# Designed miniproteins, single chains, continued (2): the designs that were tried, part 8

Each design is a single chain, and the fold is of that chain. pLDDT is the mean over its residues in the fold that is shown.

## One batch from the design tools (miniprotein)

Design m4264
Fold by ESMFold2-Fast:
Structure m4264 (fold): chain A 65 residues (1-65)
Amino acid sequence: SPLEKGIEAFNAGNYEEAVKYFKKAIEEDPTNATAYLLLSAAYVQLGKFDEAAEWDAKARALDPA
């Protein structure tokens, strides 16, 4: 799945590739808060803190437990 491929890329340090796959995972399941959190984490690793904050906020809106 795109989510699994994104996690593999993230663990390998391929953060640009991870962003690509996590975006695909969100397109396939826009309710998967985990994919939003992982996309945010990948943006942090790339130093894109504004994008990271936006995706983290979206993740928390999906799971306000």
Scores: mean pLDDT 85

Design m4265
Fold by ESMFold2-Fast:
Structure m4265 (fold): chain A 63 residues (1-63)
Amino acid sequence: ALAAAEARGQRWMALISRELAEAEKAGLTAPVTSTVEGATEAERARRAAQQILYEREQVEAAR
């Protein structure tokens, strides 16, 4: 049970990392203010990555 939960977490983190890298390479930092909906895991990961990039950009801009 614990091993399965850990594997799921690792898979989710891998999806987020992949989407972050792709969005950063593309220079996409569009503001994302919407929460994720009842979408597929891949779609949710992509939107979460965009949200993270947006927040990171705001923190950097504040300096």
Scores: mean pLDDT 63

Design m4266
Fold by ESMFold2-Fast:
Structure m4266 (fold): chain A 92 residues (1-92)
Amino acid sequence: SSEIQQLIDELVALGKEKGIKVEVKVEGDTLEIVIEGLSPISIISLALYAIGMGLDGYEVEVKIEGDTLRIVIRGMSDEQMLEFLRHIKSLL
């Protein structure tokens, strides 16, 4: 959706301003995000959110390497993607 792409563009721009690299890929109902340069507490917060989605029945992958966080979530609606992207924006 154009709203999802607009929010992705906003996250990338906000990240650049704060020295955080944000990459987002959306393909169908799958959202992949890679974030570099987040604080430890923000990494923990996002990882826990993604784990919560996994517990609710979504297919979730979380990978953490140093200050780099990669999350892949499958089965998301556009509304759920927007909510997750807004949550990320709150942590930047």
Scores: mean pLDDT 87

Design m4267
Fold by ESMFold2-Fast:
Structure m4267 (fold): chain A 80 residues (1-80)
Amino acid sequence: ELIERLKKLKEMVENAKTKEDMEKVIAELRELRQKSKDPLVKANLDRIVETIRKMIEEGEIEQGKKTALAGLDALLSLLS
């Protein structure tokens, strides 16, 4: 379930084109963080959210997407 949600979230990031799309990604990351019990998962999700939020506030949509994808890939590798 967690791995499936992370894969869907990765798809959302890949398909994101606007600041609004990335704001939806941040909302999903925060919801997943709240539902997770694993401290390592929570810490990684918090790091992704903090970093990409700064990037999208600065209008760096492409950089935010790349950072989110890298963070999600790293988390998926930890869970595999």
Scores: mean pLDDT 83

Design m4268
Fold by ESMFold2-Fast:
Structure m4268 (fold): chain A 93 residues (1-93)
Amino acid sequence: MSKEEIIKRAEEIIKEAEELIKEAKELLERGVISEEEAKKIIELAKKAIELAKEAIKLAEEGKLEEAEKKLLEAEINLGLARIILAIEKLRSK
């Protein structure tokens, strides 16, 4: 990926993770998901944000291969958070 592509995708991951944290908090408040599951989702989403920010920094430093690895780790953490949220939504119905 180019530097610009890495930064753009990392910014998208940060936005998506922040939206996921907001949704998990709203579902916890409504009693749709447990505190334990909300915590897991929030922790994974926060880790995705941290990894995406590291990817941006590495890309800005020209370390594109290292940035791509951090971006992949961010994608994995975001994906896991989404899967847990989806499963919990299905259990609440």
Scores: mean pLDDT 87

Design m4269
Fold by ESMFold2-Fast:
Structure m4269 (fold): chain A 65 residues (1-65)
Amino acid sequence: MKKKVKITARVPVPDTGPDSLSMKKGEVVEAEILEEVNENTIRAKVLSTGEEKYIPKSLVEIEEL
């Protein structure tokens, strides 16, 4: 499913590992949601890099494009 979203960091998102997305506060990335891993985490493909990353839902705002 090609669900494209805009992900905006509400606070600085820390680098927690090679598969995690790190972001500065207010940074915006466009991504394709691949799956909801759990209540607090999604796995998404970052459109600019093509990399799959885990994103903490509590630290970001997710908007449908």
Scores: mean pLDDT 78

Design m4270
Fold by ESMFold2-Fast:
Structure m4270 (fold): chain A 78 residues (1-78)
Amino acid sequence: SVSEKIAEQYEKNAEEDEKKGRYFDAGLDYMAAALHYYEAGNTEKAAEYFQKSADYFEKAGRPEMAEEMRKLAEEFKK
């Protein structure tokens, strides 16, 4: 679907940001990927990418954003 293709593009952007040490930007891109997977009905990948977003927000020194992303990951694992 279009949403899955957009999610894949955000995944690639996140990987590039990670390689450049831009952890906050990587967190944002993984969050965007998760939202687009959710729109596509892929809740499993949405949960996975919310968890990745949380990990990168934590590395970026943004613990509140990391905690919110972890909550979303747990919610979408159902």
Scores: mean pLDDT 89

Design m4271
Fold by ESMFold2-Fast:
Structure m4271 (fold): chain A 90 residues (1-90)
Amino acid sequence: MAELLRKLAERAEELGEKTGVEELREAAEELREAAEALEEGNIEEAIEHLEEAIEHISKALEELKDAPLEVQVEVSVLLIGTAVLLTSLK
């Protein structure tokens, strides 16, 4: 789980750098903090960080409404992946 969260964080950071959308960088930080919380065994803290990551990714997707379809798809996949991992911790 933690390794998958770190991969999602790397993807969020890459998309943030490519698009300049601050919300994606904030999502990357939240995903990294969720991974660290899981490595420490703190599932409740990981859930909180994942919920914050989802909020940031959702805002980024709204900001990217006029972006190329490829970018919108990549951010949507990031959102879905994060939501699936959150659901698996409940």
Scores: mean pLDDT 85

Design m4272
Fold by ESMFold2-Fast:
Structure m4272 (fold): chain A 64 residues (1-64)
Amino acid sequence: AEEHLERGKELLDAGKYDEAIEHFQRAIELDPENKEAYFHLARAYAAAGKNSEAAKWGKKSIEL
């Protein structure tokens, strides 16, 4: 779980948005209560220009 979260952050910083999204999704699959993973998934979608998905996962990070 933690490994995918850290890798996702590194990929996001490198501009590899699709790969970052995959790692954050995997982190959520392994730990569905990981609020931080939802927050970073929302950031990755926003960086990729997918604002509707960013809003969806951003809400989930606040509600969890």
Scores: mean pLDDT 81

Design m4273
Fold by ESMFold2-Fast:
Parts: structure tokens; C-alpha cells; sequence
Structure m4273 (fold): chain A 84 residues (1-84)
């Protein structure tokens, strides 16, 4: 159910954004935020919204870099390349 998956991904984003507002040095929270944006990008691509998929994969790359997670950066860059 894409509607439920979308709601869960958006809920995770709100949760980690709030957590990072309280502790911006939380690399685990940046990593989880990046993963949530990867899920959003995949969902919007499946829904046919290529522009939103690109936007969310770019956010995932940015937040993965803040987390210092090079593997997650590469995963997000590969997904971005496939949708362009």
C-alpha cells in the first residue's frame, strides 16, 4: 500500500527532523533521515513523479554526507542516476 508507505516515510522524516533540531550532531539521526528520503524518492518514482523522486534522492545524498555514510551516498547517487 503506497499510501501507507508514504505516510510512514513522512512520519519518519518529521521524527528525525525534530530529533536533529534538538541534537544536530546526531549522525545516526542524519543517516535515518537520509534513508527516509531514499524511501520517499522510490515511492514518488513508482507513482510516476520523476521530479519529486529526483528532489528526494538529492536530499538523501545531502543528509547521507552529513551522516558521513559513504555507502549510503553511493546508493543514493546510483538511484538518482537511474531516474535521470
Amino acid sequence: DLVLELAIAKSDIRYYEKKLAENPDDKEAWKNLARAYLRLGRIYYELGDKDKAIEYFQKAIEYARKAGDENLVKEAEELLKKVK
Scores: mean pLDDT 88

Design m4274
Fold by ESMFold2-Fast:
Structure m4274 (fold): chain A 80 residues (1-80)
Amino acid sequence: MDKETLEREVEASMYLISGAVYMTIGRKALEKGDIESAKEYYEEALREYEKAAEIGREIPNLRKAAEEAAEEARRKLEEL
């Protein structure tokens, strides 16, 4: 693994973690009945996951994880 590939893996992983944090905060907002905040956080999670998929585009495991996470975020938005 070269430095450039490692830097892309780290950056994509950071966006995946950020997305997961927003998904968790959105779920907690829904548990409190705050649908508007939940929607905002799930929209942020989707943006983070889409960035992870783009940065990790050439890294199959990261791309797949990010695409699956983005699809989950879209489903959560549809459920609101």
Scores: mean pLDDT 86

Design m4275
Fold by ESMFold2-Fast:
Structure m4275 (fold): chain A 85 residues (1-85)
Amino acid sequence: TEEGNKLAAEGKLEEAKKKYEEAIKKDPNNYEAWANLGQVLAKLGKLDEAIEYYEKALELDPDNEGTRAQLLMVKAIKEDPEKFA
């Protein structure tokens, strides 16, 4: 079922989240870990938290075009989720 697929995906994303949190704890300057955690949070539907983590990644690497694009996309989804669902 769609619900079962969502729960399975959510379980995998929670595991990914823990791995990126461990990477940040080991090296708080790891901008890739901050950006990846933002992506995982966006996939979990935690858009506000995803925005915060992408902004942290951009504080460490302000010229990262990919992270900036992902941040703008998450902000767009938050403003009009129905058009992106």
Scores: mean pLDDT 78

Design m4276
Fold by ESMFold2-Fast:
Structure m4276 (fold): chain A 59 residues (1-59)
Amino acid sequence: ETRVEEAMKLVIEMKKKGVKREELAEKLQEIFETDLKLSDDAIKEAEEKAEEQLKEKKE
């Protein structure tokens, strides 16, 4: 729970900072390949949340 939540927040933050989707996936894989395995659903939700926030923040 705590780790998954942290991972999702990390993906969202990185995406909002302008990190491209491919780099997000690579970074997340590097981190969680070593420490934990984040579910595909969690990764997808984090990406979607980041995209939604970016779209609404778009000016």
Scores: mean pLDDT 65

Design m4277
Fold by ESMFold2-Fast:
Structure m4277 (fold): chain A 119 residues (1-119)
Amino acid sequence: SSELEKALSELNKSAEETKKLAERTIKLLTDLAEAGKVGPDLESKRKAHEEAINLLKETLEALDNMENIEKLKEASKKLSETISKLDEMEEKGYATPEMIETRKKLQETKSLLQKVIDL
């Protein structure tokens, strides 16, 4: 249908923008880790960044594999898990501006994905 075609087009565009932001955020978090500050407070932050990187990578994989309804549902689940982790990091004061922007785009993509799943 024209509605499904429009929803899929909007989802695909949002997913591509989300991938670019997620890749940039992964690079930023990796560079922060490589800059290497080791200390009690920084170890917790470093671990949180590593967990966020892993979730962002899983989300990128899921967004690249939206071939059927089960894969769309898996992508929605990965988006939700990543959003929750980024929200946790913001509450702890670990979030960068790029993480906040990525979180917003993940939420927009999740909403569009749900619209496609709902037909």
Scores: mean pLDDT 83

Design m4278
Fold by ESMFold2-Fast:
Structure m4278 (fold): chain A 62 residues (1-62)
Amino acid sequence: SAAMEEAGRLLGMSPEDVEGLIEILRDEGEAVLVALLQRQGGLSPEEARRAVRLLREALEAE
């Protein structure tokens, strides 16, 4: 999906890695994913929120 492609571009990740983040969002929720992207990914709070929004759109579009 366009949202998955944009998330991959923003995060510098492969489609397979982006799918892994969508699974984390589904299983553990938005707050956990935002914290993980900031702590492990080195993203700013704004970048993490943008990435999670795109991942949520990809998950909801299915």
Scores: mean pLDDT 80

Design m4279
Fold by ESMFold2-Fast:
Structure m4279 (fold): chain A 59 residues (1-59)
Amino acid sequence: GEKANEALLNKDTETAAKIAEEAARKGDLYLAEKLADGLESLGKTEEAAKIKRLIEEKK
């Protein structure tokens, strides 16, 4: 949680995307979804869509 929020705050979209992808793979769907929404709001729509797809595969 904390590192992911810090990455979004600093607009470090690569780190945020990596944390979100790891969260999705671990089954932390809430964290992954929150980070995907954050990435989308920062204009990283493709990265957000990829993470949301991983979340759907886990449901």
Scores: mean pLDDT 75

Design m4280
Fold by ESMFold2-Fast:
Structure m4280 (fold): chain A 60 residues (1-60)
Amino acid sequence: PLSGSERFAAIQALPPEVAEAYHLVHVEGLSYEEAAKRLGISPGTVRRLVAQAEAALAAV
């Protein structure tokens, strides 16, 4: 597992929308639909942003 500091740095290096989408889905436990409502975008866009964040974190 990534340390909190390392994970935070990786997330902060992402575009703000990508980092926020990841936080809403994976930290707050929201669905793509709920995260989309919070961000004012489509669920498909949230899914794409979350996938981008996951790829960045998987690179470790």
Scores: mean pLDDT 76

Design m4281
Fold by ESMFold2-Fast:
Structure m4281 (fold): chain A 74 residues (1-74)
Amino acid sequence: RLEEARELALKALRYVKQGKFDEAIKWLERAIEAAKDVPGARSLLEGALNAVKQGRGDVASVMIGIAIAVLDLE
């Protein structure tokens, strides 16, 4: 479960870094669902999704990175 959320978040981060925001949104939505039982990670991933929708890949990358760190602590 948490491993799945982490994998999906890493996939989303990879697309954000490539500027492929449409793909990043798709993977972030899946990561959010997989992380729904981890409120801290979920909130960060939801924030990252909003940042990507605003074209803020820099902000999204930071938020996804922190979400992955939170998932790694669980």
Scores: mean pLDDT 84

Design m4282
Fold by ESMFold2-Fast:
Structure m4282 (fold): chain A 71 residues (1-71)
Amino acid sequence: SAGLAAVEEAAWGPLDEAAALVRQGRFDEAEALLEEQRRLMELARLPEHVRAEVEAREAALRAEAARLRAA
């Protein structure tokens, strides 16, 4: 369980950073970070429920970025 917790924590860190970048209008940097995170998540073979949570947050951040870019 400790190994899975460490992988989850590694996934949440970049998501928090991407959220901060989106709020600052740094959309290209946020997108690059989310793409790198998705690549690493696929390699890590995370459990489906953890992957679903990460993907949901990524989708929410991309939707927010799209809304801000459209304004």
Scores: mean pLDDT 75

Design m4283
Fold by ESMFold2-Fast:
Structure m4283 (fold): chain A 119 residues (1-119)
Amino acid sequence: SEEELLRRLLLLEGRASVLAGEAAALAREAGDERLRRLAEEVSALEGEAIRLIAEMLRNGVTEELLERLIELERRAIKLYEEMLALARERKAPEELIRLIEEVLELEKEALELIEELKE
């Protein structure tokens, strides 16, 4: 059901948010200010995505809300891909690279669930 897809999406976004926070903390500890700023930017997008999903759960799914959510998810995926490339280039700690990879996979799964809502 639509509600079950939205609840699953909230769970994925919540998990992604926690892992993104851990990645930001590790980037700060490693002294990489650029990676930290990228992590903070993507965290803001995740917060907005969670708010849109909550709105859809309360008031129903609309084409406008779905389009906004898809745009946010695609932007978040792009930022995580940029973070991953930068972390690898700078030979960041393996744990940081792993966390970014895990979050990127969760965001791609979230985008697949959102596409199911468009049917």
Scores: mean pLDDT 84

Design m4284
Fold by ESMFold2-Fast:
Structure m4284 (fold): chain A 62 residues (1-62)
Amino acid sequence: MTWEDVRAAAERLAKEAGLDDAALQAVLDAAEYQGVESEEDVRTLVRQAKLGLEGGRNPPAP
């Protein structure tokens, strides 16, 4: 799996989850930092980003 595949999966899953561009960027940054190579890992990062956006307050994430 290439990084372009990871990026495409992140963009698709973020859109499905209703994430904004900032949350998508956070998912991409986390994926690059962690060296994720699977769609399952990307889905986990999207889920985490969505939790950070839920309620309109961003708890301090790392």
Scores: mean pLDDT 73

Design m4285
Fold by ESMFold2-Fast:
Structure m4285 (fold): chain A 69 residues (1-69)
Amino acid sequence: MEEEIVELLRSYGLPEEFAREIARDIVEGKLTIEEVKERVRQYLLDQGYPEEVADALADAIAEDIKRLL
């Protein structure tokens, strides 16, 4: 499960280190799906993605992760 989440996040272009931190926190029960969405959204905004794109990608990623759980 952790590696599946890592590969999913990396398929969206997120760095391996960020993906592994998120995946571990999810598996350990430290992050809710809503919190994952917020962290991904903030990361994308910090990387210079437009707000609409960051929102859409964060939503898609959160739904894909939810389907793995």
Scores: mean pLDDT 83

Design m4286
Fold by ESMFold2-Fast:
Structure m4286 (fold): chain A 69 residues (1-69)
Amino acid sequence: SETTIIAPNGQPAPRDGQVIEASFDSGILITNFPGFTGLDTSDLTEEDFTNMTVKKGDTIPPGTTLVIK
């Protein structure tokens, strides 16, 4: 099963070395990167996020597709 998360269009490109912090509150993904804040990730656990190609604390470019495997 794969879950795809896409950043909204128009978000600014992260700078090289920009760190993304992430947490979950009642299945909602909360980050310091606006494109991913408020996404309903009920099917996504914190462990699944950690196992993505882009881990917690990584820089995620706007419009990037994140795939959980």
Scores: mean pLDDT 45

Design m4288
Fold by ESMFold2-Fast:
Structure m4288 (fold): chain A 82 residues (1-82)
Amino acid sequence: MSPREKLTAAQLAAVKLLEEAGDEPVPLAELVERVAELTGVSRATAARAVDLLVAAGVAERSREGDTELVRLVPPEEIRPPG
């Protein structure tokens, strides 16, 4: 796969995992590891995919102490990218 294809696959996997978690935040480290395992990309690529979802407003990041958490923004306001 090209680097772009790997990144896209990682973003789709991250969205799916966050949807399965529902309204409950997922630890960033756990999310990154699961995305890497599902897609075969590096953890760095998986982390970049999550960062791009946050930048696009599809997901949001929060911090509780030393733990970074990620959750999906409610889909009612989010349309798929064209």
Scores: mean pLDDT 76

Design m4289
Fold by ESMFold2-Fast:
Structure m4289 (fold): chain A 59 residues (1-59)
Amino acid sequence: QERLERQIELGVRAVDAAVRITVARRRLPEDPEAARREIEEARRRLEEVEEEERRLEAE
């Protein structure tokens, strides 16, 4: 069950990062510099989550 809870937590973090990327992309026309920073930060978080999720799935 602990593994399942961690899987859910990683999934939530991945969704949060994806949502942040989507929201930041919509801000590009209004505030391109801030939007670019948000996208880069969210992409880093998504990559970290994906790596950790793969480690979890690899036993």
Scores: mean pLDDT 78

Design m4290
Fold by ESMFold2-Fast:
Structure m4290 (fold): chain A 72 residues (1-72)
Amino acid sequence: MLKGKPMSEEEKKKYEELVKKGEEAYKEGNYEEALKYYNEAAALAEKAGDLEAAVEASVKAIKAAVEITVKK
């Protein structure tokens, strides 16, 4: 089962900050910046072993990438 493990307190704070920055950028229509933050959050969660958080951030990154493509 894709169970993962909880992040440390520091990793969790950094992950939450990156996701929040990505969400704010996405809301402002700054999709390239949102993609950058979501990718950083996904990489951090993956390295920490939190597979659920990594997948969640990766899905958000894909949504931002799609918006970049359709906004051309």
Scores: mean pLDDT 79

Design m4291
Fold by ESMFold2-Fast:
Structure m4291 (fold): chain A 57 residues (1-57)
Amino acid sequence: AEADKEARKYILKAGQAMLDGNYDEAIKYAEKAIEKATTPEVRQMAENLLAQAKKLK
């Protein structure tokens, strides 16, 4: 629960960076979210976000 909370914070930061057009920052936060994710669901969200940020870079 607590570890997923940290991962979700990084997912939110990565999403905000993508909206700002800062794909380098989005990639960094998405990688942190993957690192902190303890459930398959949250890990998948972070991995999808990382893939999208890399495509737009």
Scores: mean pLDDT 81

Design m4292
Fold by ESMFold2-Fast:
Order: C-alpha cells, then sequence, then structure tokens
Structure m4292 (fold): chain A 60 residues (1-60)
C-alpha cells in the first residue's frame, strides 16, 4: 500500500529495531517504525534508514 501503513512493512521495521535497540521500549519502537513508514512513504529501504535515527531521537 503506497500511502497507507503496510502491516508487513511495520512488522519488518519492528523486528529490525528490536534487534538494533533491545533496551528500547515497545512504545518507542512502535512510534519510530510508524514515523519511518510515514516519512518514507512506504519505501522499506528508506524506512530502514530513517527508523534508527527516530529511535535515537525518541529515547532522548
Amino acid sequence: MEKEVDPELLEKLREYLKKQFPDASDEIIEEAARRAVWLANGDLEKALKLAPFLVAHLQR
């Protein structure tokens, strides 16, 4: 889905972020994944690049 939140893309981002940031809360992971998908307009490659920065930003 090009402009809707893709559940499969969100799941991949959650798994990726959980592995990269195991100490981050589920709320931070979820928010970062959702923002990354929205900013990347559903592009998985873009979302994967953005999501780690969003987690770091939300943890401060």
Scores: mean pLDDT 76

Design m4293
Fold by ESMFold2-Fast:
Structure m4293 (fold): chain A 81 residues (1-81)
Amino acid sequence: SMEEKREHLREALEAFKKDLEGLKEALKQGKVSKEDAIAGLERALPQLEKLKKEAEEVDPELAKEIDKLIEEIKEEIEKLK
């Protein structure tokens, strides 16, 4: 159903948001290197692009939220360089 698809996409987005916040905290505490953080963020980008494409077919508003997270991740990568 469309509701099930929307729920799965929302859960995936929330998981990515939680991972990003956890990464920021780990960086602040010196628990992860800048290089490892960049590698993790760069690995997440193609997964989020795929999630955005799936969301565009089901929930355009959710697709915009995913796009916002993609931009936040790109900004974090640039901050770490």
Scores: mean pLDDT 86

Design m4294
Fold by ESMFold2-Fast:
Structure m4294 (fold): chain A 80 residues (1-80)
Amino acid sequence: KVEEAVELGRQWGLEVAKLYEEDKELGRKAAERAAGMFAKYMEEDREAGLAAAEEFIRVVEEKDKELGELARRIVEEALE
């Protein structure tokens, strides 16, 4: 359900943000993988996948605005 998807997005966002603080290159690559995964999730369940992606972006933006903008751009590109 959407609630479980939001929790998934939050968990991934926190982990990616933490990784980015320790190693910016690895954190960026992790964000790219997470965004691609959420884009595929949207193909199976659009509502849940979108909820997960939005929460992921929100959490990442709270920790680092630059990484958050990158994550949002990657998700938007994956949806095209």
Scores: mean pLDDT 80

Design m4295
Fold by ESMFold2-Fast:
Parts: sequence; C-alpha cells; structure tokens
Structure m4295 (fold): chain A 115 residues (1-115)
Amino acid sequence: RIAELLAEVAEAGRRAHALEATDPEEALREARRAAEKAAELLALLAGKEERAEEIAERARRAADLAAEAIDPRAPGAATAVIAAGALAGAAAARGEEISDEKLITHAKAVAEEVA
C-alpha cells in the first residue's frame, strides 16, 4: 500500500505540473488528488492507519479551499494547492487543527513564492 500511494502521489503531482499551462482546472484536480494521497501516505508512515481516511479527507478539504482562493492560471497554483493539503494533513496527523484562514493565507504565500 505505501509503494502504491507513493506511485499515486508522484503520478498526480507530475500530471498537475504538466497540465498547468494547458488545462489549469485539470491541473488543480490532479493537485487535490496529490494532496489527498500524500496525506494518506503521511498517516501510514506516522503509524496512524486508523485515521488515514480522516487525515486524507482533511487534506482534500484544505486543497479545495486553496483552489477556490487562488487563480488557477497563476504559476505555482498546483504547488499551492498541494502545500495547503500537506499542511492540513500534517496538522491532522498530530491531532492539531488549522483554521481555513491560515490554510488560505499559506496557499497564497506559496503561490506567490513559486511565481
């Protein structure tokens, strides 16, 4: 399962970046998928298999919030979406909560840095 999740994260991330210039909406869809799968992988690596689905769902919701808050055509939009999901997933794995405002602020900062 860990090897399969690594492959899924790598494939979704690669597709997100490949589609950024030609299909920004598909790029963000793949970025959300990468964030979700990365959070699931993180949960398994942290020994929190029983919470893997919950952690992945929190990462997906954070990625959705980031995608709505940023311009999908901005350079770094896919990276920002993945980063927001990863931040939320990591916090959830530690039993911590991050506000939607902090997630959106982080996503915008990442998009600006990558651009």
Scores: mean pLDDT 78

Design m4296
Fold by ESMFold2-Fast:
Structure m4296 (fold): chain A 60 residues (1-60)
Amino acid sequence: LSEELKKAKKEVEEKLKEGKELIKKGKEEGNQELIEKGKKIIELVETGKKTVLEPMIEKE
């Protein structure tokens, strides 16, 4: 694995954690905007992982 791929994978994991924390905080505060923001971050990260990161990992 290239170092760039390792960094991208770590960034994906950190963004997923950030999105989950925003959802948790939004639920605790009753802030629907934070919940939606967290969900959108997770969805974007999952989409990017499937369409960009996974094909890059599957390459030689």
Scores: mean pLDDT 74

Design m4297
Fold by ESMFold2-Fast:
Structure m4297 (fold): chain A 83 residues (1-83)
Amino acid sequence: MAAEKLARARELAERARELLKEAYKYETEKKDLEKAAELFKEAARLYREAAEAAAEVDPELAAMLRGMAEEAEKEAEKLKEKA
């Protein structure tokens, strides 16, 4: 089931990337910091789920995805402080 777990990790990571792009648009173009923070937090959650899916089959990918989740969470916290 390694291929299925990797496929799930990729799908979750791709959805997280789309949410990051949307979050940056709300931050920079729409200047809706509260909505941007919400989107960063959701992206962090998806990166964590992707990391768990990858953990058994690709520990390096899992570690990278956990790092992405931490960065997204930090951005969400910074924006909540500004909002």
Scores: mean pLDDT 83

Design m4298
Fold by ESMFold2-Fast:
Structure m4298 (fold): chain A 77 residues (1-77)
Amino acid sequence: SSEYEKYAKLARETGDKEYEVKAMIEALKDKNPVIRANAAKELGEVGDKRAIEALKEATKDKDPIVRVAAKEALKKI
């Protein structure tokens, strides 16, 4: 998405964790379930509490791999 590209660019240019987290939250909305699952895993590794609401929504995802990744991520935060 354009929002993902915006935040990913800001994260690369500034090194600011806020933009990395925002980019990964946008990646949770990607059409590709592999990208959504990887975003959930990365948000869990980062451990930023701002991801909690987005990860809770991802536990309701259509794809079971995304649901599992989101549940594991929430356990780490």
Scores: mean pLDDT 83

Design m4299
Fold by ESMFold2-Fast:
Structure m4299 (fold): chain A 85 residues (1-85)
Amino acid sequence: MKIRAVPEPVKVATADGIKTLPPAFEADSPELEEIARELVRLGAHLVTLKSEDGYVVGALLPDDASDETRARVAELVRKANELLK
């Protein structure tokens, strides 16, 4: 499976003001797309980093996100990384 960053900046409100975040992503499988949709539903922004040996997935949440939302997002990010090569 593959996932790639889409080079589209996103603005997020933080305690220190509005920051421009790195890109969204594209997914090539239904499982990765479902994870992406759930992350967006939870208010998270999925971020990918390209390395020489592959990709790593992370997620960014607004400062006011609950601990339950953060735990769910962490689980979804872990599943996404397990689906990557």
Scores: mean pLDDT 61

Design m4300
Fold by ESMFold2-Fast:
Structure m4300 (fold): chain A 85 residues (1-85)
Amino acid sequence: MNYGVAIAGLTEEQAEKIAKEAEKKGGSVSVIRAKKYGVSISGLTEEQAKEIAEEAEKLGGKVEIIEGGEFVMHKASQKTHELLK
């Protein structure tokens, strides 16, 4: 199955670090700026999604793993916007 991760509450540097790691794993990434930075990711395996989620949580981010096959990026983006509010 395709997995995604919704992340919020990061600094710009932390968001760039997470985005780069997800892209190295072949994920699709969107970085969102509000009062803090959020990252929406899709195209990961379950193991890759767990690894990215752990790294974001270590940085103090709010994280949710998205399981859903089709439209994972859309679901991850919606959740990241919710977490940034």
Scores: mean pLDDT 82

